# Designed miniproteins, single chains, continued (4), part 3

Each design is a single chain, and the fold is of that chain. pLDDT is the mean over its residues in the fold that is shown.

## One batch from the design tools (miniprotein)

Design m12072
Fold by ESMFold2-Fast:
Order: sequence, then structure tokens, then C-alpha cells
Structure m12072 (fold): chain A 92 residues (1-92)
Amino acid sequence: MLTPMSPEELEKRIKELEERAKEMGMDVEEVRKAAKVQIVLASAPEDLLAELQRLLDAKDYQAAIDLAVDYLRSQGLDDLAEFFREKALKEI
């Protein structure tokens, strides 16, 4: 569950996650990309977020992933869209 944060607190949290990822032997770039995806999706139009939530509530994870990927690509973030799709599909 994501605790509501100010932009300054969110940036500090991202840096803390990067440092912790290094200590745990995780890929820092993967953590950074995941954080960027989260920020972009949180800024999406209300109707897109409502549709995404409905798909998640229906447990239609494939359609939810496709919707998020299409949005990221529409913003010109093809690298982040590919990263998100790869990681999310592995979790299903």
C-alpha cells in the first residue's frame, strides 16, 4: 500500500529504495524504472485510472497491463512501457 506523500518525500523515498536495492544486490535501474512507471500512472487521467481499477477488481490482470502499457506508449515512454509489461506479465 502506497502512503500519500509530497513530491519531495516521494523523491527521497525513491533514493532510499535505490540505496536499499544496492545493499540487497538488486538492480538499481529496475527500481528506478518501476518508480517512474508509478509516478506516470499516478498522473494519468481520472477515467483511465478508474478503468484500470475496475479491471484489477475484476482480476483481469492482462487487460489492466495492456491498458497501462498503451498509456505509457501514448506518453512517448516506450522503454518504460516495455519494462512494465515484462515485469507485470511475470507476476501473473
Scores: mean pLDDT 72

Design m12073
Fold by ESMFold2-Fast:
Structure m12073 (fold): chain A 100 residues (1-100)
Amino acid sequence: SKPEDWSLSDLSAYGIKKGIPASVIIAIEDLLEEGKITPAEALEIIDNIAAGKPLPEDVQKKIQELIAEYKAKKEEVKDDKGKVLGYDLLITFYEEALKL
């Protein structure tokens, strides 16, 4: 099928096949759902990352936005140790993606 016809699931499966980290795939899916990139652009981003190119600025910005959101949510639940641990794991998961 053509990239314009690809679902989020199709793009996620392709990203996994190309060895892209799940944190980066989620950031690409969020950009697609928000209409900030097209399916064809998402495919190009996946291929470029798989080829060893650095993360595009839009993907880096989305990961930074997700980190900031989880840090804010962590502050809201600071008295719940289980939820704090959950947000710490999510923050680390996205911070590791920025080291690519």
Scores: mean pLDDT 85

Design m12074
Fold by ESMFold2-Fast:
Order: C-alpha cells, then sequence, then structure tokens
Structure m12074 (fold): chain A 65 residues (1-65)
C-alpha cells in the first residue's frame, strides 16, 4: 500500500541520516543512500512526485529537529 511505501521511505531516510550522523564508513552510507533512493522511486511510482516529495520533506523536517 501507499502507507507501507511511505513508512519504508521514512525508515530508509532515518537509517541513512543515522549513518551520516554516526560517521559510518562511506560504503555503509552509500548503501543506505541507494536504499532511500529506491524507496523514494517506489513511492513516487505509486503516488506521484508531489505526494512523494511531501513525505520526504516532512521526514527531513522531523529529523532536523
Amino acid sequence: SAEELAEKLREAMRERLEAIRNKDDLSTIIKKTVAAMQASFELTEKVGVDAADKVMLETAKEFAK
């Protein structure tokens, strides 16, 4: 469902940000980045660019707090 894809994207974005904040090795950061990109493509295909962008921006704002 769209909700499951949105949750998958939020989780992937969170894991990528944690890897960056923890200063994990570059290969780990790249793998997490690829996973987040794949999740964003899956969500975009399901709900369209505008709706997917809103999920990404909301998630980024939450992590910036």
Scores: mean pLDDT 81

Design m12075
Fold by ESMFold2-Fast:
Structure m12075 (fold): chain A 59 residues (1-59)
Amino acid sequence: VDLARAREILERYARPDGTVGTRAGAAVVVEVGPEVGPALSAVFRRDPRPTVDQVLAAL
């Protein structure tokens, strides 16, 4: 998994408070790969407003 690319995408969609929504997760699946989908779904199911670092820790 290209974590540097995932961070770049997540930061592009980040809110001013540093959190991201499911739209950011969808962009990571499209640009990084479908294999990260289950991990991203689990993160957003537990917390609808995770930080960029919380999402990256799950990948």
Scores: mean pLDDT 82

Design m12076
Fold by ESMFold2-Fast:
Structure m12076 (fold): chain A 91 residues (1-91)
Amino acid sequence: SLKEMALEYIELAKKALENGDIDAAVKYAGKAAVIINLNNGVTVTPDVVFPKSKSKEELEKELKVLEKIAKNIEKPVHSEETAEEVIKEYL
């Protein structure tokens, strides 16, 4: 499901962040944000998910927000295939 896909990317972002790989964490957080935007029409701005400041603490706070939104994903608007296509173009 889109919810499971978003949560998987959030977990990958958290693991990258724990390993000090901020660039990977930002990419995974971005993929989760794309899925969230597709599912419920909520626009996650680039400044929230792709912060210019690569602070580990700031990114951790953003991941907590994304996780809360992802856990509330109900009745996906788009298929997982559509989400994968958008992720490929966006990220």
Scores: mean pLDDT 68

Design m12077
Fold by ESMFold2-Fast:
Structure m12077 (fold): chain A 75 residues (1-75)
Amino acid sequence: SEREEVKKRLERALEEARELAVVEKDPERALEVLENARSELLKEEAETGVGYLTREELEELERRIEEVRRLAEEV
């Protein structure tokens, strides 16, 4: 299903972003991965009129983006 494909895509993006931020210590690249995943999700939902994620899943994605963003903004 489209929802399963979207969830798998987001899970991969979150895992990649975590590895980039924590293991590789590249928070700018991690943030780019998460922002791209979020942007694609919003575009797809706008085009189809379908909400693929639950509110809790969306809040978790936003939380992860905010965490990486804060890390990236620190010098």
Scores: mean pLDDT 75

Design m12078
Fold by ESMFold2-Fast:
Structure m12078 (fold): chain A 73 residues (1-73)
Amino acid sequence: SLAEEVARLAEQLATTTDPAEGRELLARLRELGERRLAEDPERVAFPGADRDTQVTAAVSLLLEEAYGKPVEV
């Protein structure tokens, strides 16, 4: 899922020490945010905002989906 892929890339970005790898991971995160925005624009947190803000919000929503759910049992 997009949420799982965003979580994986965010973890890699947090642990990388290579600036070139960091830039590539950040570019992929933006791409996934744009894909989420294209697939479900009505679920963007700031629908009246500029594109960069909407993409950032989409990435944040994907991270919330990946990490924000309580562990049951």
Scores: mean pLDDT 68

Design m12079
Fold by ESMFold2-Fast:
Structure m12079 (fold): chain A 94 residues (1-94)
Amino acid sequence: KEEEAKKLYEKGKEYLEKFKKNPADSKAAAEALIYYLEALKLGYEEARKLLQELQDLLDEAPEVTEEMIYDFRMEVLKALGYEEEAAEREKHLA
């Protein structure tokens, strides 16, 4: 599945480059984020570097980022095995 993770990473990188060429393309930013998350879930740590680059670029379009950032953080917690911690935080804040 390392090869699957690498393919997801390459897809994320492709959409990141598309977003760099057109910063108004919120769909490209969303696709890049999804592919980085899927690669990260499969243990592809190199995805974190491109995810950081994507987040830096999203500073140029803050209106696009709020929902994506929230969903992303929850997915990262679950993917990294912190699902119990995420559930406890949700209960504590409720």
Scores: mean pLDDT 63

Design m12080
Fold by ESMFold2-Fast:
Structure m12080 (fold): chain A 102 residues (1-102)
Amino acid sequence: SLEEDLDKLIEETVKKLEEYGFSPEAIKLVRETLEEMKKIVLDGVKAGLPLEDIKRRVENVILRTILELRDLGFPEGEIFKARNILEETAKKMLELAEKYLA
């Protein structure tokens, strides 16, 4: 199912963050963001929303997370890496959503 594929992607992404040496606090915030992105994708697909609308909602969640990481005083290099990982994972989530809409 789409939900199972998204859950697997989240767990694989979290493991990569741990391997890359992200702090436990950064991993927690990124995990919460990934779970919110999953909910947006699942709810959007179930509601029959255009893929572009789902994408915009996911992008807004990523932007809020980057602002939170900055407010919490994380280094800009770590924030940049977190943004790239979130954007790459979002792309994969949207590709999964598109496959299930076909």
Scores: mean pLDDT 89

Design m12081
Fold by ESMFold2-Fast:
Structure m12081 (fold): chain A 55 residues (1-55)
Amino acid sequence: MSNEEIARGLYERYGARAVGFSNDEIIVAASALLGVHLSEEQAREVREILKRLAE
């Protein structure tokens, strides 16, 4: 699953609230919702994509 697909999945589930997530919250949410385990670097990339989806 790409970082873009992960970000879209989180945004669909949590909406604008996902943009405020920390890297740790993104890691936990992606594991719980999508069954994927992200590194801190991947979580940072997903966070930047989430910001772009909201703006």
Scores: mean pLDDT 83

Design m12082
Fold by ESMFold2-Fast:
Structure m12082 (fold): chain A 92 residues (1-92)
Amino acid sequence: MEEKLKRLREAGVSEELLELLKNKDDLELIKKKLKELIEKETEEAFNEARLLLATYMYLREDLPEEEKEKLLEAIGALVNKKPVEEILKLLD
């Protein structure tokens, strides 16, 4: 785990995001933070939500395939700027 976090830090991921990612075992906390970012409805918040989701998946290769597919679908919805309600439904 520390090596993956170190790699993300070297890649320019923020200390705030890295601190949140230390809670990788708390999926509900990660989903809550994603929801908070998406509900802001700003380009900056959507980009941060996408980065959080991508980095979380990188750290959580151990997740079941069905959960990974849902998270990938949420990334796709964020990239395609789908309605906030549709994106939030994918995270519930």
Scores: mean pLDDT 76

Design m12083
Fold by ESMFold2-Fast:
Structure m12083 (fold): chain A 114 residues (1-114)
Amino acid sequence: AMIPTLTKEELAEIDGDKEAVDELFSRLVAGAQKALGLSPEDAENFALGLLSIFHRLGVTARELVAAPTPDEVRELLLAKIDEAYKAGKITPEEYRQYRALADLFAELLRAADA
């Protein structure tokens, strides 16, 4: 499915926490460069894509920053994905894809923290 990508500024305004958005964005960009070998520009675009997807599922940057470990971030993301699927907001195909993206999100944070 085509998911609109929000800018970092739009995410910060909607979420109401510029510092949390800035922190997550920086960590995801660093993680994407380290784990996936992306250029800085591609890593930034990838990070915004991930944040935009999970924002649409009702995840806030503040909730993710408050999670003590990447594994707890993954569990929070999976819980939001399960809620969206049970509510009929996402398809079975999107459910599978978003679960894989939740695993990747945690891996990028783990790479950034190393």
Scores: mean pLDDT 82

Design m12084
Fold by ESMFold2-Fast:
Structure m12084 (fold): chain A 64 residues (1-64)
Amino acid sequence: SELALVSDLVQAIRALQEDLARELVEKLLALGVSPVFILEQVGKQISSVEDPAAAELLEKLLTK
């Protein structure tokens, strides 16, 4: 379940679908997944060099 949500989150972030990505982050947090774990798992699949907009969106979703 969590792995499927992480995969969906990666796709939403790459597509720059901020509202959907935010909803998926909230679902992961509700399941007890830590923000640090989400950042690590999604960050491994998003290159800040090749896709800086996606990397920026990921940081925006997880920083306060």
Scores: mean pLDDT 80

Design m12085
Fold by ESMFold2-Fast:
Structure m12085 (fold): chain A 112 residues (1-112)
Amino acid sequence: MDEEIRKGAEVNAQILKKMASLPKDVQDEKLQVLRDNNTSAAPSVKDLVDQAVDYLGKAIDALQAGDTDTALSYATQSATLAAQAAVELGELTEEQAKFLVDAFTAAVKKAL
């Protein structure tokens, strides 16, 4: 399971880098799709996912500006919030969530 989380983190880090190369309107459309697909009945989970998508957008904006340190910070915050939402939904344990955040942060740092 940890290897699958690590591979997923590497793929998502590459997606973040690729999104930063897209036009702003295409980025906004893709981020909106992520928000619209969040149909959680629990307001707390919806709020966590909405915040995670907001920080992901900020990470993309920082990366386009060439601020890789700020992009890494926002990407890490996004992953932390998304992992917390997955724990609340019972999809991840707290240990798996922490491993996912660490793996994603390392993958983003390597990809930037």
Scores: mean pLDDT 78

Design m12086
Fold by ESMFold2-Fast:
Structure m12086 (fold): chain A 72 residues (1-72)
Amino acid sequence: SFLSLSFREQLKRAILAALYGRGEISAAELARESGLPRSTISRILRELEKEGLIKRVAPGVYALTEKGREYV
């Protein structure tokens, strides 16, 4: 369940859900909306990109991959 996940896993799931709803989102927008440091957000986004769940479409801007859409 969501409650049994680490904060990092909860944050990853929240980011994927936000991307599913919006199509594209910037690291700056995620940091502003979450209240988390941009460094924290950027690190999680790079982890998700390495996992193949998101792709960078412009500097600091991300979208779900096909794999990411299936995961959500």
Scores: mean pLDDT 81

Design m12087
Fold by ESMFold2-Fast:
Structure m12087 (fold): chain A 86 residues (1-86)
Amino acid sequence: MAPEEIELSPEEEAELDRLLAPAEEPARRAAEAAAAGDYRAAAEHLREAAEIVRALIPELPERLRPAAQQAADVALQQARQLEEAA
């Protein structure tokens, strides 16, 4: 089933987005690179975003950590797919 255990309230989602803000710039660059067809650069930027998220996990409230870990895992999976397309 869908991971119900990581469902956050809208307030918790907003807090997580704020706390993960340092990862937003690399994620934005990844999207721009992918749109331009530069899949290698997009994959690199997604890995940078995932590493920033992982570094922030110990500083997060315990209830937000699973959602942050999922965000990092999704970014790494997308990076792998983009590298295979490059």
Scores: mean pLDDT 80

Design m12088
Fold by ESMFold2-Fast:
Structure m12088 (fold): chain A 69 residues (1-69)
Amino acid sequence: MEIDEAEVVEALGLMLIAISKKTGVEDERSLALARRIAQRMTPEQADRLIAHAKEAGLTGIARAIEEAR
């Protein structure tokens, strides 16, 4: 089964949001990771991830994704 890199990147982004929401932490490493994954996302994937981050109250992660795309 061919794993789409875009699907893997979106899954990693959702996992980052889930962990950051549970811990309440948006540290420099989390923001750097958000920027790296955003660079490999489609605009539609980035928009979905930004929406999820904002809903979770993770404004730092949301901004990092928006600035990196």
Scores: mean pLDDT 78

Design m12089
Fold by ESMFold2-Fast:
Structure m12089 (fold): chain A 76 residues (1-76)
Amino acid sequence: MEEELLERLTEALRAAGLSEEEARRIAEKVLQAYKEKGIDAAVKTALEELLRAGFSLERASEAAARVAEILKETEK
């Protein structure tokens, strides 16, 4: 369900080191990209937003990979 998916994405981003507010903002953008263009676009959005938030490429890639896992679980 949409709210459950948003909460899972928010928690994954918060675990990566974002504040609750920033994690939710990025999670909402990721969910929107997923609905409009699918998993690849959503993962790209997560990576770009994490890099913009000051994360290293390594840490941003790890968090984006977790986002990809959550979205893939949603499609099963």
Scores: mean pLDDT 82

Design m12090
Fold by ESMFold2-Fast:
Structure m12090 (fold): chain A 93 residues (1-93)
Amino acid sequence: QAALDAARAAGEAEVQKAENKYKVTESLSNIKVGKAQREADKLIAEDPSKAPEAQANVEKTVKEAQDNIDKSRKELEATRAKAEGDVAALEAA
């Protein structure tokens, strides 16, 4: 029982950390993408010949943001699966 209770508490703590990391990553990514888009719009308005450069910077920021969000989501999924598996193994023992 003590081992099962400890595993549940540990699993809940790790899932909560992964959820918080996912939310923070998503929020920071949205801020970075928004800032990159605003800078791109400003550059294009001042000099339309800069559109390819501005678009490349936005695309890079969007890709980095998407990769970070996807990584955090996979970490959350893996953390949930591990927590469930750890509890199930102890319940079977």
Scores: mean pLDDT 83

Design m12091
Fold by ESMFold2-Fast:
Parts: C-alpha cells; structure tokens; sequence
Structure m12091 (fold): chain A 64 residues (1-64)
C-alpha cells in the first residue's frame, strides 16, 4: 500500500493518489486478488488524471 501511494504521488497529485489507494484497499476488502486490486487502482488513477496515463501505468507496473 505504501509503495503504491509513494509511486503514484511521484506522478499525480496526492488527492488523485489517495483516490487510487482507496480503490486498491476497497478491492482487497471485497476479496479481490492483489492483481485485480492493482488494476482497479490503475483505472481510478487514470480516471483522476487521464493526461498522465502513461506515467501512471509505469508507476503501477513498478509496484506490481
């Protein structure tokens, strides 16, 4: 979780990163796998900052 937040905060705003981390934690709470949770975090981050989609993809891949 901390690695994901730190990676995302390096490329998008803290508010957008918090939204993505919340999506990750909510997915895990719903019983999804880590890979599925990372996918939901990725989608949430891109939705919050679509112009940074490439950077977000690389940041999530680095964590996953």
Amino acid sequence: VEELRKALESVISPEAADTAVKAYEDALRRGKSRQEALSEAHHAAVKADPEKAGEITLAVARVG
Scores: mean pLDDT 81

Design m12092
Fold by ESMFold2-Fast:
Structure m12092 (fold): chain A 93 residues (1-93)
Amino acid sequence: MEEMIEAVREALKKAGLEEYIDTAVQKLKEAFEKSKDFDEIIAEIMRDESLPEGVRELVRLAIGYVEAKKKGDEKALEASQRMLDTAIEELKK
């Protein structure tokens, strides 16, 4: 959980969306209280219309990055990092 929270904070900060960090982290913690399945946690966040679509997408990508890192899948980790970096750059505009 803590690694995903830190990844979400970093992604939102880099995208210039710091104003959403506390809300996104709180929603993520609430999702972890309801489920330990990453797909269900992602689905809970993605359906939360109180978060802008870009914020929800960054949370999804940050979770995917941490999951790939924990699995030790170097190719999945590299792909996840590139997707996350691309989303951050697009949201800065």
Scores: mean pLDDT 80

Design m12093
Fold by ESMFold2-Fast:
Structure m12093 (fold): chain A 95 residues (1-95)
Amino acid sequence: SIDDYRRQIDQQIQQQTSQIRQQVVQRVRQGHSRDQVIAMTIGLIDSSRNRIRVNVMRTVPDEYRDDMINYINDQYQRTTRDMIQFTDQVVDQHQ
């Protein structure tokens, strides 16, 4: 069902976001600036979004594709905002 595909997308985003959070912490600890860490994070999020979109276009039935692409875009918009907030919190804790 469409809800099964959404759950799979959510799980993939959560796994990728956890890995990105670990890299944010590591980069801040290594002395990278907020702007450098944000640039890295946006690049990783964009790469993740593109890979998930390609997989969905390949595996999801045609009738669900537009809904799934819209869902992915909405989830990644929220993920980007949340990751920026997380980066700010990590930077503040290491000052």
Scores: mean pLDDT 85

Design m12094
Fold by ESMFold2-Fast:
Structure m12094 (fold): chain A 91 residues (1-91)
Amino acid sequence: SIRDQIADTIRQIVNLIQPSASDIARINALIDAGNLIGAINMIIDVARQQGIPQSFIDQLQNARDAIINGDYQSALNYLQNAQRMLQQYRG
């Protein structure tokens, strides 16, 4: 499902940003509970703490807002853009 694709993309983003073990556990618990908004909010906080560019954070904020509006296709597109940006920034 599209929700599963969103969850998988969030997990891939988490693997790239490598938060603390405690933050990884909390983010995974939010994903497993279906709380995608909560998971994205935690990733935004980690990204800010790590100094990841605002352009990446903007994509996550747009994804969150799309989920709030029930637009899961746009949310997936924003998360995939964020993942691509992060891969280029880290690679």
Scores: mean pLDDT 90

Design m12095
Fold by ESMFold2-Fast:
Structure m12095 (fold): chain A 72 residues (1-72)
Amino acid sequence: SMEEEIRQRGAEILKRQMDSNLALAREAKEKGNMGAMQRAVDFAIANGEQMSKVTGDEKYREEAEARAAEVL
């Protein structure tokens, strides 16, 4: 259905945002900008939480938290 297609596209956008925010967090960490790192990590976790809500699958939140922990 169109509604399922819209949900899938939304999840793809959120995943790209999560990946982008985790990359920004790593870059900020390498530069010693701890404030920018924490902000990017928080955004990545929020992206994962929203993916879980959209898909109904908690694995996306868990993945975001695990990947965020690897940056910290």
Scores: mean pLDDT 86

Design m12096
Fold by ESMFold2-Fast:
Structure m12096 (fold): chain A 72 residues (1-72)
Amino acid sequence: MEEELERDIEVALALITLAIASKFSPYAKKALEAWKNGDFDKAKEYVEKAREEGFLTEHQAELILRALDLEK
């Protein structure tokens, strides 16, 4: 139960972070779209590009990448 709750919280935080970033970064928007389509490899690629553009911090990118691995 606790592990499932932790995963749900991490996934929710990652999705909220991407949703906010998607208003400002085309790569964050494409990452969110790829996640919704189940294309986790493309989502990871776009998260890294959004980090390179400075719309995601290193911590935010790591949070999102970890959440994508949990969804696998």
Scores: mean pLDDT 79

Design m12097
Fold by ESMFold2-Fast:
Structure m12097 (fold): chain A 72 residues (1-72)
Amino acid sequence: MEEIVKRAREAMANHNRESAINIIITELYIAGIITKDEMKELLTYIANKDFKKIADIFRKKGEKEIADLILS
């Protein structure tokens, strides 16, 4: 869990918001926190720039720190 938050911070520091969130979603999938179907849904929200909706989904899944990070 600590490692995924660290990678999320690195993504946000080194990429634009859309690219960073794409990386974070992929890492959450690899870590088994989200399903493949949830990953596809979240990637659609990036395309629509629904960042608050993405953050709300992250909070519901227990990833509160990452949710706050993507909205900063």
Scores: mean pLDDT 82

Design m12098
Fold by ESMFold2-Fast:
Order: C-alpha cells, then sequence, then structure tokens
Structure m12098 (fold): chain A 103 residues (1-103)
C-alpha cells in the first residue's frame, strides 16, 4: 500500500507551520482553500485567528470552507475509516465552527 496524504495530514502540517511562520505562510497562500487551511491551523489560538480573519476577505473564507467540506466528503467516501480519521474529522468540524462563529 502507498502513502496516502489525506486532507487531515495536510491540516496537521499547516498547523505546525502556522505556529512558526504565520506571515510567511499567508504570503504564499493565494487560493481561498489555502487561506482557510491557514485559518484552521490557528483555530486553537483565538487572537491569531482574529488577526488572520482581518486579513482575509469574508467571501474567500466562505469559498474555502465550502471546498474543505467537499474534500472532507470525498475522503469519507474514498478513504478507509480509521480511528485517526474520525479524530481528524472531529477536529476539522470544531475548527470550522470556530471560524464561522467569528465571521
Amino acid sequence: AGINLSFAAMLRSLQKLAKLSPVELLKELKTPLSKVLALLAYADDEEKLREMLAQVKEEDVKKGIEKIKEIAEWERKNLKETPELQKDEQELEERLKRIEELL
């Protein structure tokens, strides 16, 4: 079996990177999806999340959330259900709710 880079693994990688270099990460992120992935990485830090939201257009946040939900639905249908995948789905839902509540 090959190595599967799931959306959840990408989110974890972005979470670590965002804690180290938030400004540099933002400069490289041009798509709505990428911007929302960065926001998800800061969802545990309310102050940083608010600073990030001030720099991103509400329209881009909404489009990014929609794409993330599409990717999550694709993963549910196409990837094997594992306890780790269930945990990552819960974390993703909680983080998305935090972003939506601050809009």
Scores: mean pLDDT 67

Design m12099
Fold by ESMFold2-Fast:
Structure m12099 (fold): chain A 65 residues (1-65)
Amino acid sequence: SAKGEELVERMRKIAEDAGVKLELEVEGETIYVRVTHEDERKAAQTLSAIALLAIGEGFKLVFVE
């Protein structure tokens, strides 16, 4: 969906601004996240921000290995 694609772009910018490497993709109302960053603490802060954004927009956030 267009809203899902826009949300992924916003999340991608948040991750880039934080210097955290994430792979993101959207399928329906679910956003799949793969964390490729070694600094788990820094990644956790970024993941909290994108999780709040996803919840606010009514999307599910799912972690993929």
Scores: mean pLDDT 78

Design m12100
Fold by ESMFold2-Fast:
Structure m12100 (fold): chain A 90 residues (1-90)
Amino acid sequence: KVKEKLEEIKERLRKVIEDPSVTKAQALGELTDAAVEASRLNRETGDPLVTRATQALSRAIGRATQASKEETVEIMRELLEELDRIIKEL
């Protein structure tokens, strides 16, 4: 189910933020993997909320690419809040 898959993506990204050993490169890799999964869901469902989740992930990746590790963690926290709001509307 779409909601369950987006919740799995959200929890995977939350674990990245909570792990102090994660590098910026690893965090970007996890964001990229999440964006690929969300884009696949968007193609399969055509759901506007899934489209918004995909756009939120793409914006976070763009911001994080030019950011420090600490800034990347804050960008990911903002992303998790946005994903939570989207999931709540599903």
Scores: mean pLDDT 86

Design m12101
Fold by ESMFold2-Fast:
Structure m12101 (fold): chain A 70 residues (1-70)
Amino acid sequence: SAAALRAEADRVMRVMQEILDILDPQEAKEVLDAVTAALLKRFEEAGDSEGAAQVRAFAAQLRAEIAARE
């Protein structure tokens, strides 16, 4: 279901945020981009444009946090 996919994406992004905090900024960006692409593909396959938009917004916040550490 769309709700289950969104809940899974939220969990993945939260776990990813913790991992990104221990990586150097360049590695963190590469990992964030790869995970974001994988999640967006799942939302596109599900036809959930709102879920995709939420993933993009959270990824943008994490990317800004990584940039602040450079």
Scores: mean pLDDT 84

Design m12102
Fold by ESMFold2-Fast:
Structure m12102 (fold): chain A 94 residues (1-94)
Amino acid sequence: EEAIKALEEAIESLRKALEAVKNKDYDTAMEHLQKARENLEKVKPYLSEEDYRKIESLLKGAELAVMLKDYDTAISWLERAIELLEKKLEELRK
């Protein structure tokens, strides 16, 4: 229940970051990436250490790519992070 809510909030913030990156809106992208980071911390107790580290690495890479204005790389890494969290959400709903 708490895990599902935390995952949904993390996915939502990442999707908002992804849309901002697609629009090349640096300020909005960085704001939503910060919110995604905060929401990912809330998800930490519900993920394996390996899954958490993988998603955290992808998010850190996306943040760096946005800072470098490498939006194509940021899109790729954010989409992968969303996919991993959505897979976990599906597992918990069943």
Scores: mean pLDDT 85

Design m12103
Fold by ESMFold2-Fast:
Structure m12103 (fold): chain A 77 residues (1-77)
Amino acid sequence: SLAERLAEFLLEAARVGEELRESQDLEAYQARVDEIMAKLGITWQEVRDLFLGRLPEETIQKVAELLRPAAEELAAK
């Protein structure tokens, strides 16, 4: 589903951001993000619509549900 792909994108983008944090290589970060989006078949419009609350409520709720375990792990550290 779109919600599952968006959740996977956010988790992978966060991981890449952590990997590249010390290098501060924004070009490498953008390239890796673009590869993840292409792999998952999502667009920048869909990512923007998620953050702007423009996707169906059910989709937004599902993304939040899928991200909850990762958010809980982060909060526990």
Scores: mean pLDDT 78

Design m12104
Fold by ESMFold2-Fast:
Structure m12104 (fold): chain A 74 residues (1-74)
Amino acid sequence: MELEEEIREQYLKAGISEERAEEQIELSREVAERLMESYEKMLNEIMEKNNLEKSMSNEAQGKALRALLEERKK
């Protein structure tokens, strides 16, 4: 949320309207959320295809990514 406010202020200073800045931030957030979800799924598939064992660090990373996505949606 703080990052979105900073980006919004930069758009306003550049002469972009507040509504347009919010639309750009919303689209960027949706794209980032989908990329993060795809990354987690891809990582899990790579581990399975290469017959790699899941480490505790990898499980913790997956939980951290999901928590980050939920926090960003607020």
Scores: mean pLDDT 65

Design m12105
Fold by ESMFold2-Fast:
Structure m12105 (fold): chain A 107 residues (1-107)
Amino acid sequence: MKEKMREALEQLLRGSRDTKRAAEELARELREEAEKAKDPEIQKLLEKGYEYAQRALRYAEESERLAEEALREGPTKEKVREAVLLHASGTVYLIGAIMLRKEAERL
């Protein structure tokens, strides 16, 4: 059981780091695109996308922190659950940011 929790935390740590990197890059791109946008509707969608990417980054950072702490101090069921939920939230906001960018491209 503890071995499986450690494996889950290691996979989660990799996933959170990937989400963090993707969210950071997307946030930078969306900020640049929003600044260049001349259409207020497009600018509004890109600004919302930027907010979602920033939320994704924050959730990924917190998931990474908890996963690293749990690996260092010993995995517990509750720390694994908490880190998983934070990673899931980060992923949802990252997808939301991507979808908002796509919606802006359609206008």
Scores: mean pLDDT 88

Design m12106
Fold by ESMFold2-Fast:
Structure m12106 (fold): chain A 77 residues (1-77)
Amino acid sequence: SFAEELAKLDLSEEERAEAEALAARYKQDPSTLGELLRRLSELIREGRHRLALAIALQTENAGLVAMVREAVAAAEA
């Protein structure tokens, strides 16, 4: 499950709080998807892959999780 994967990520309290806040914003207002995608792209480019994955997992959106996993794999290749 996404919750089990999220629990396995080694994140700071600040990173967990950021992931929860960004995911909550998206869940409350799906029109913010574009802003969320920009933030995810920035984090992946900066090498902050665990935080990017945590945000995607916290949204519980399978499409977003798959997209972030592929982007992280490509960035690490």
Scores: mean pLDDT 84

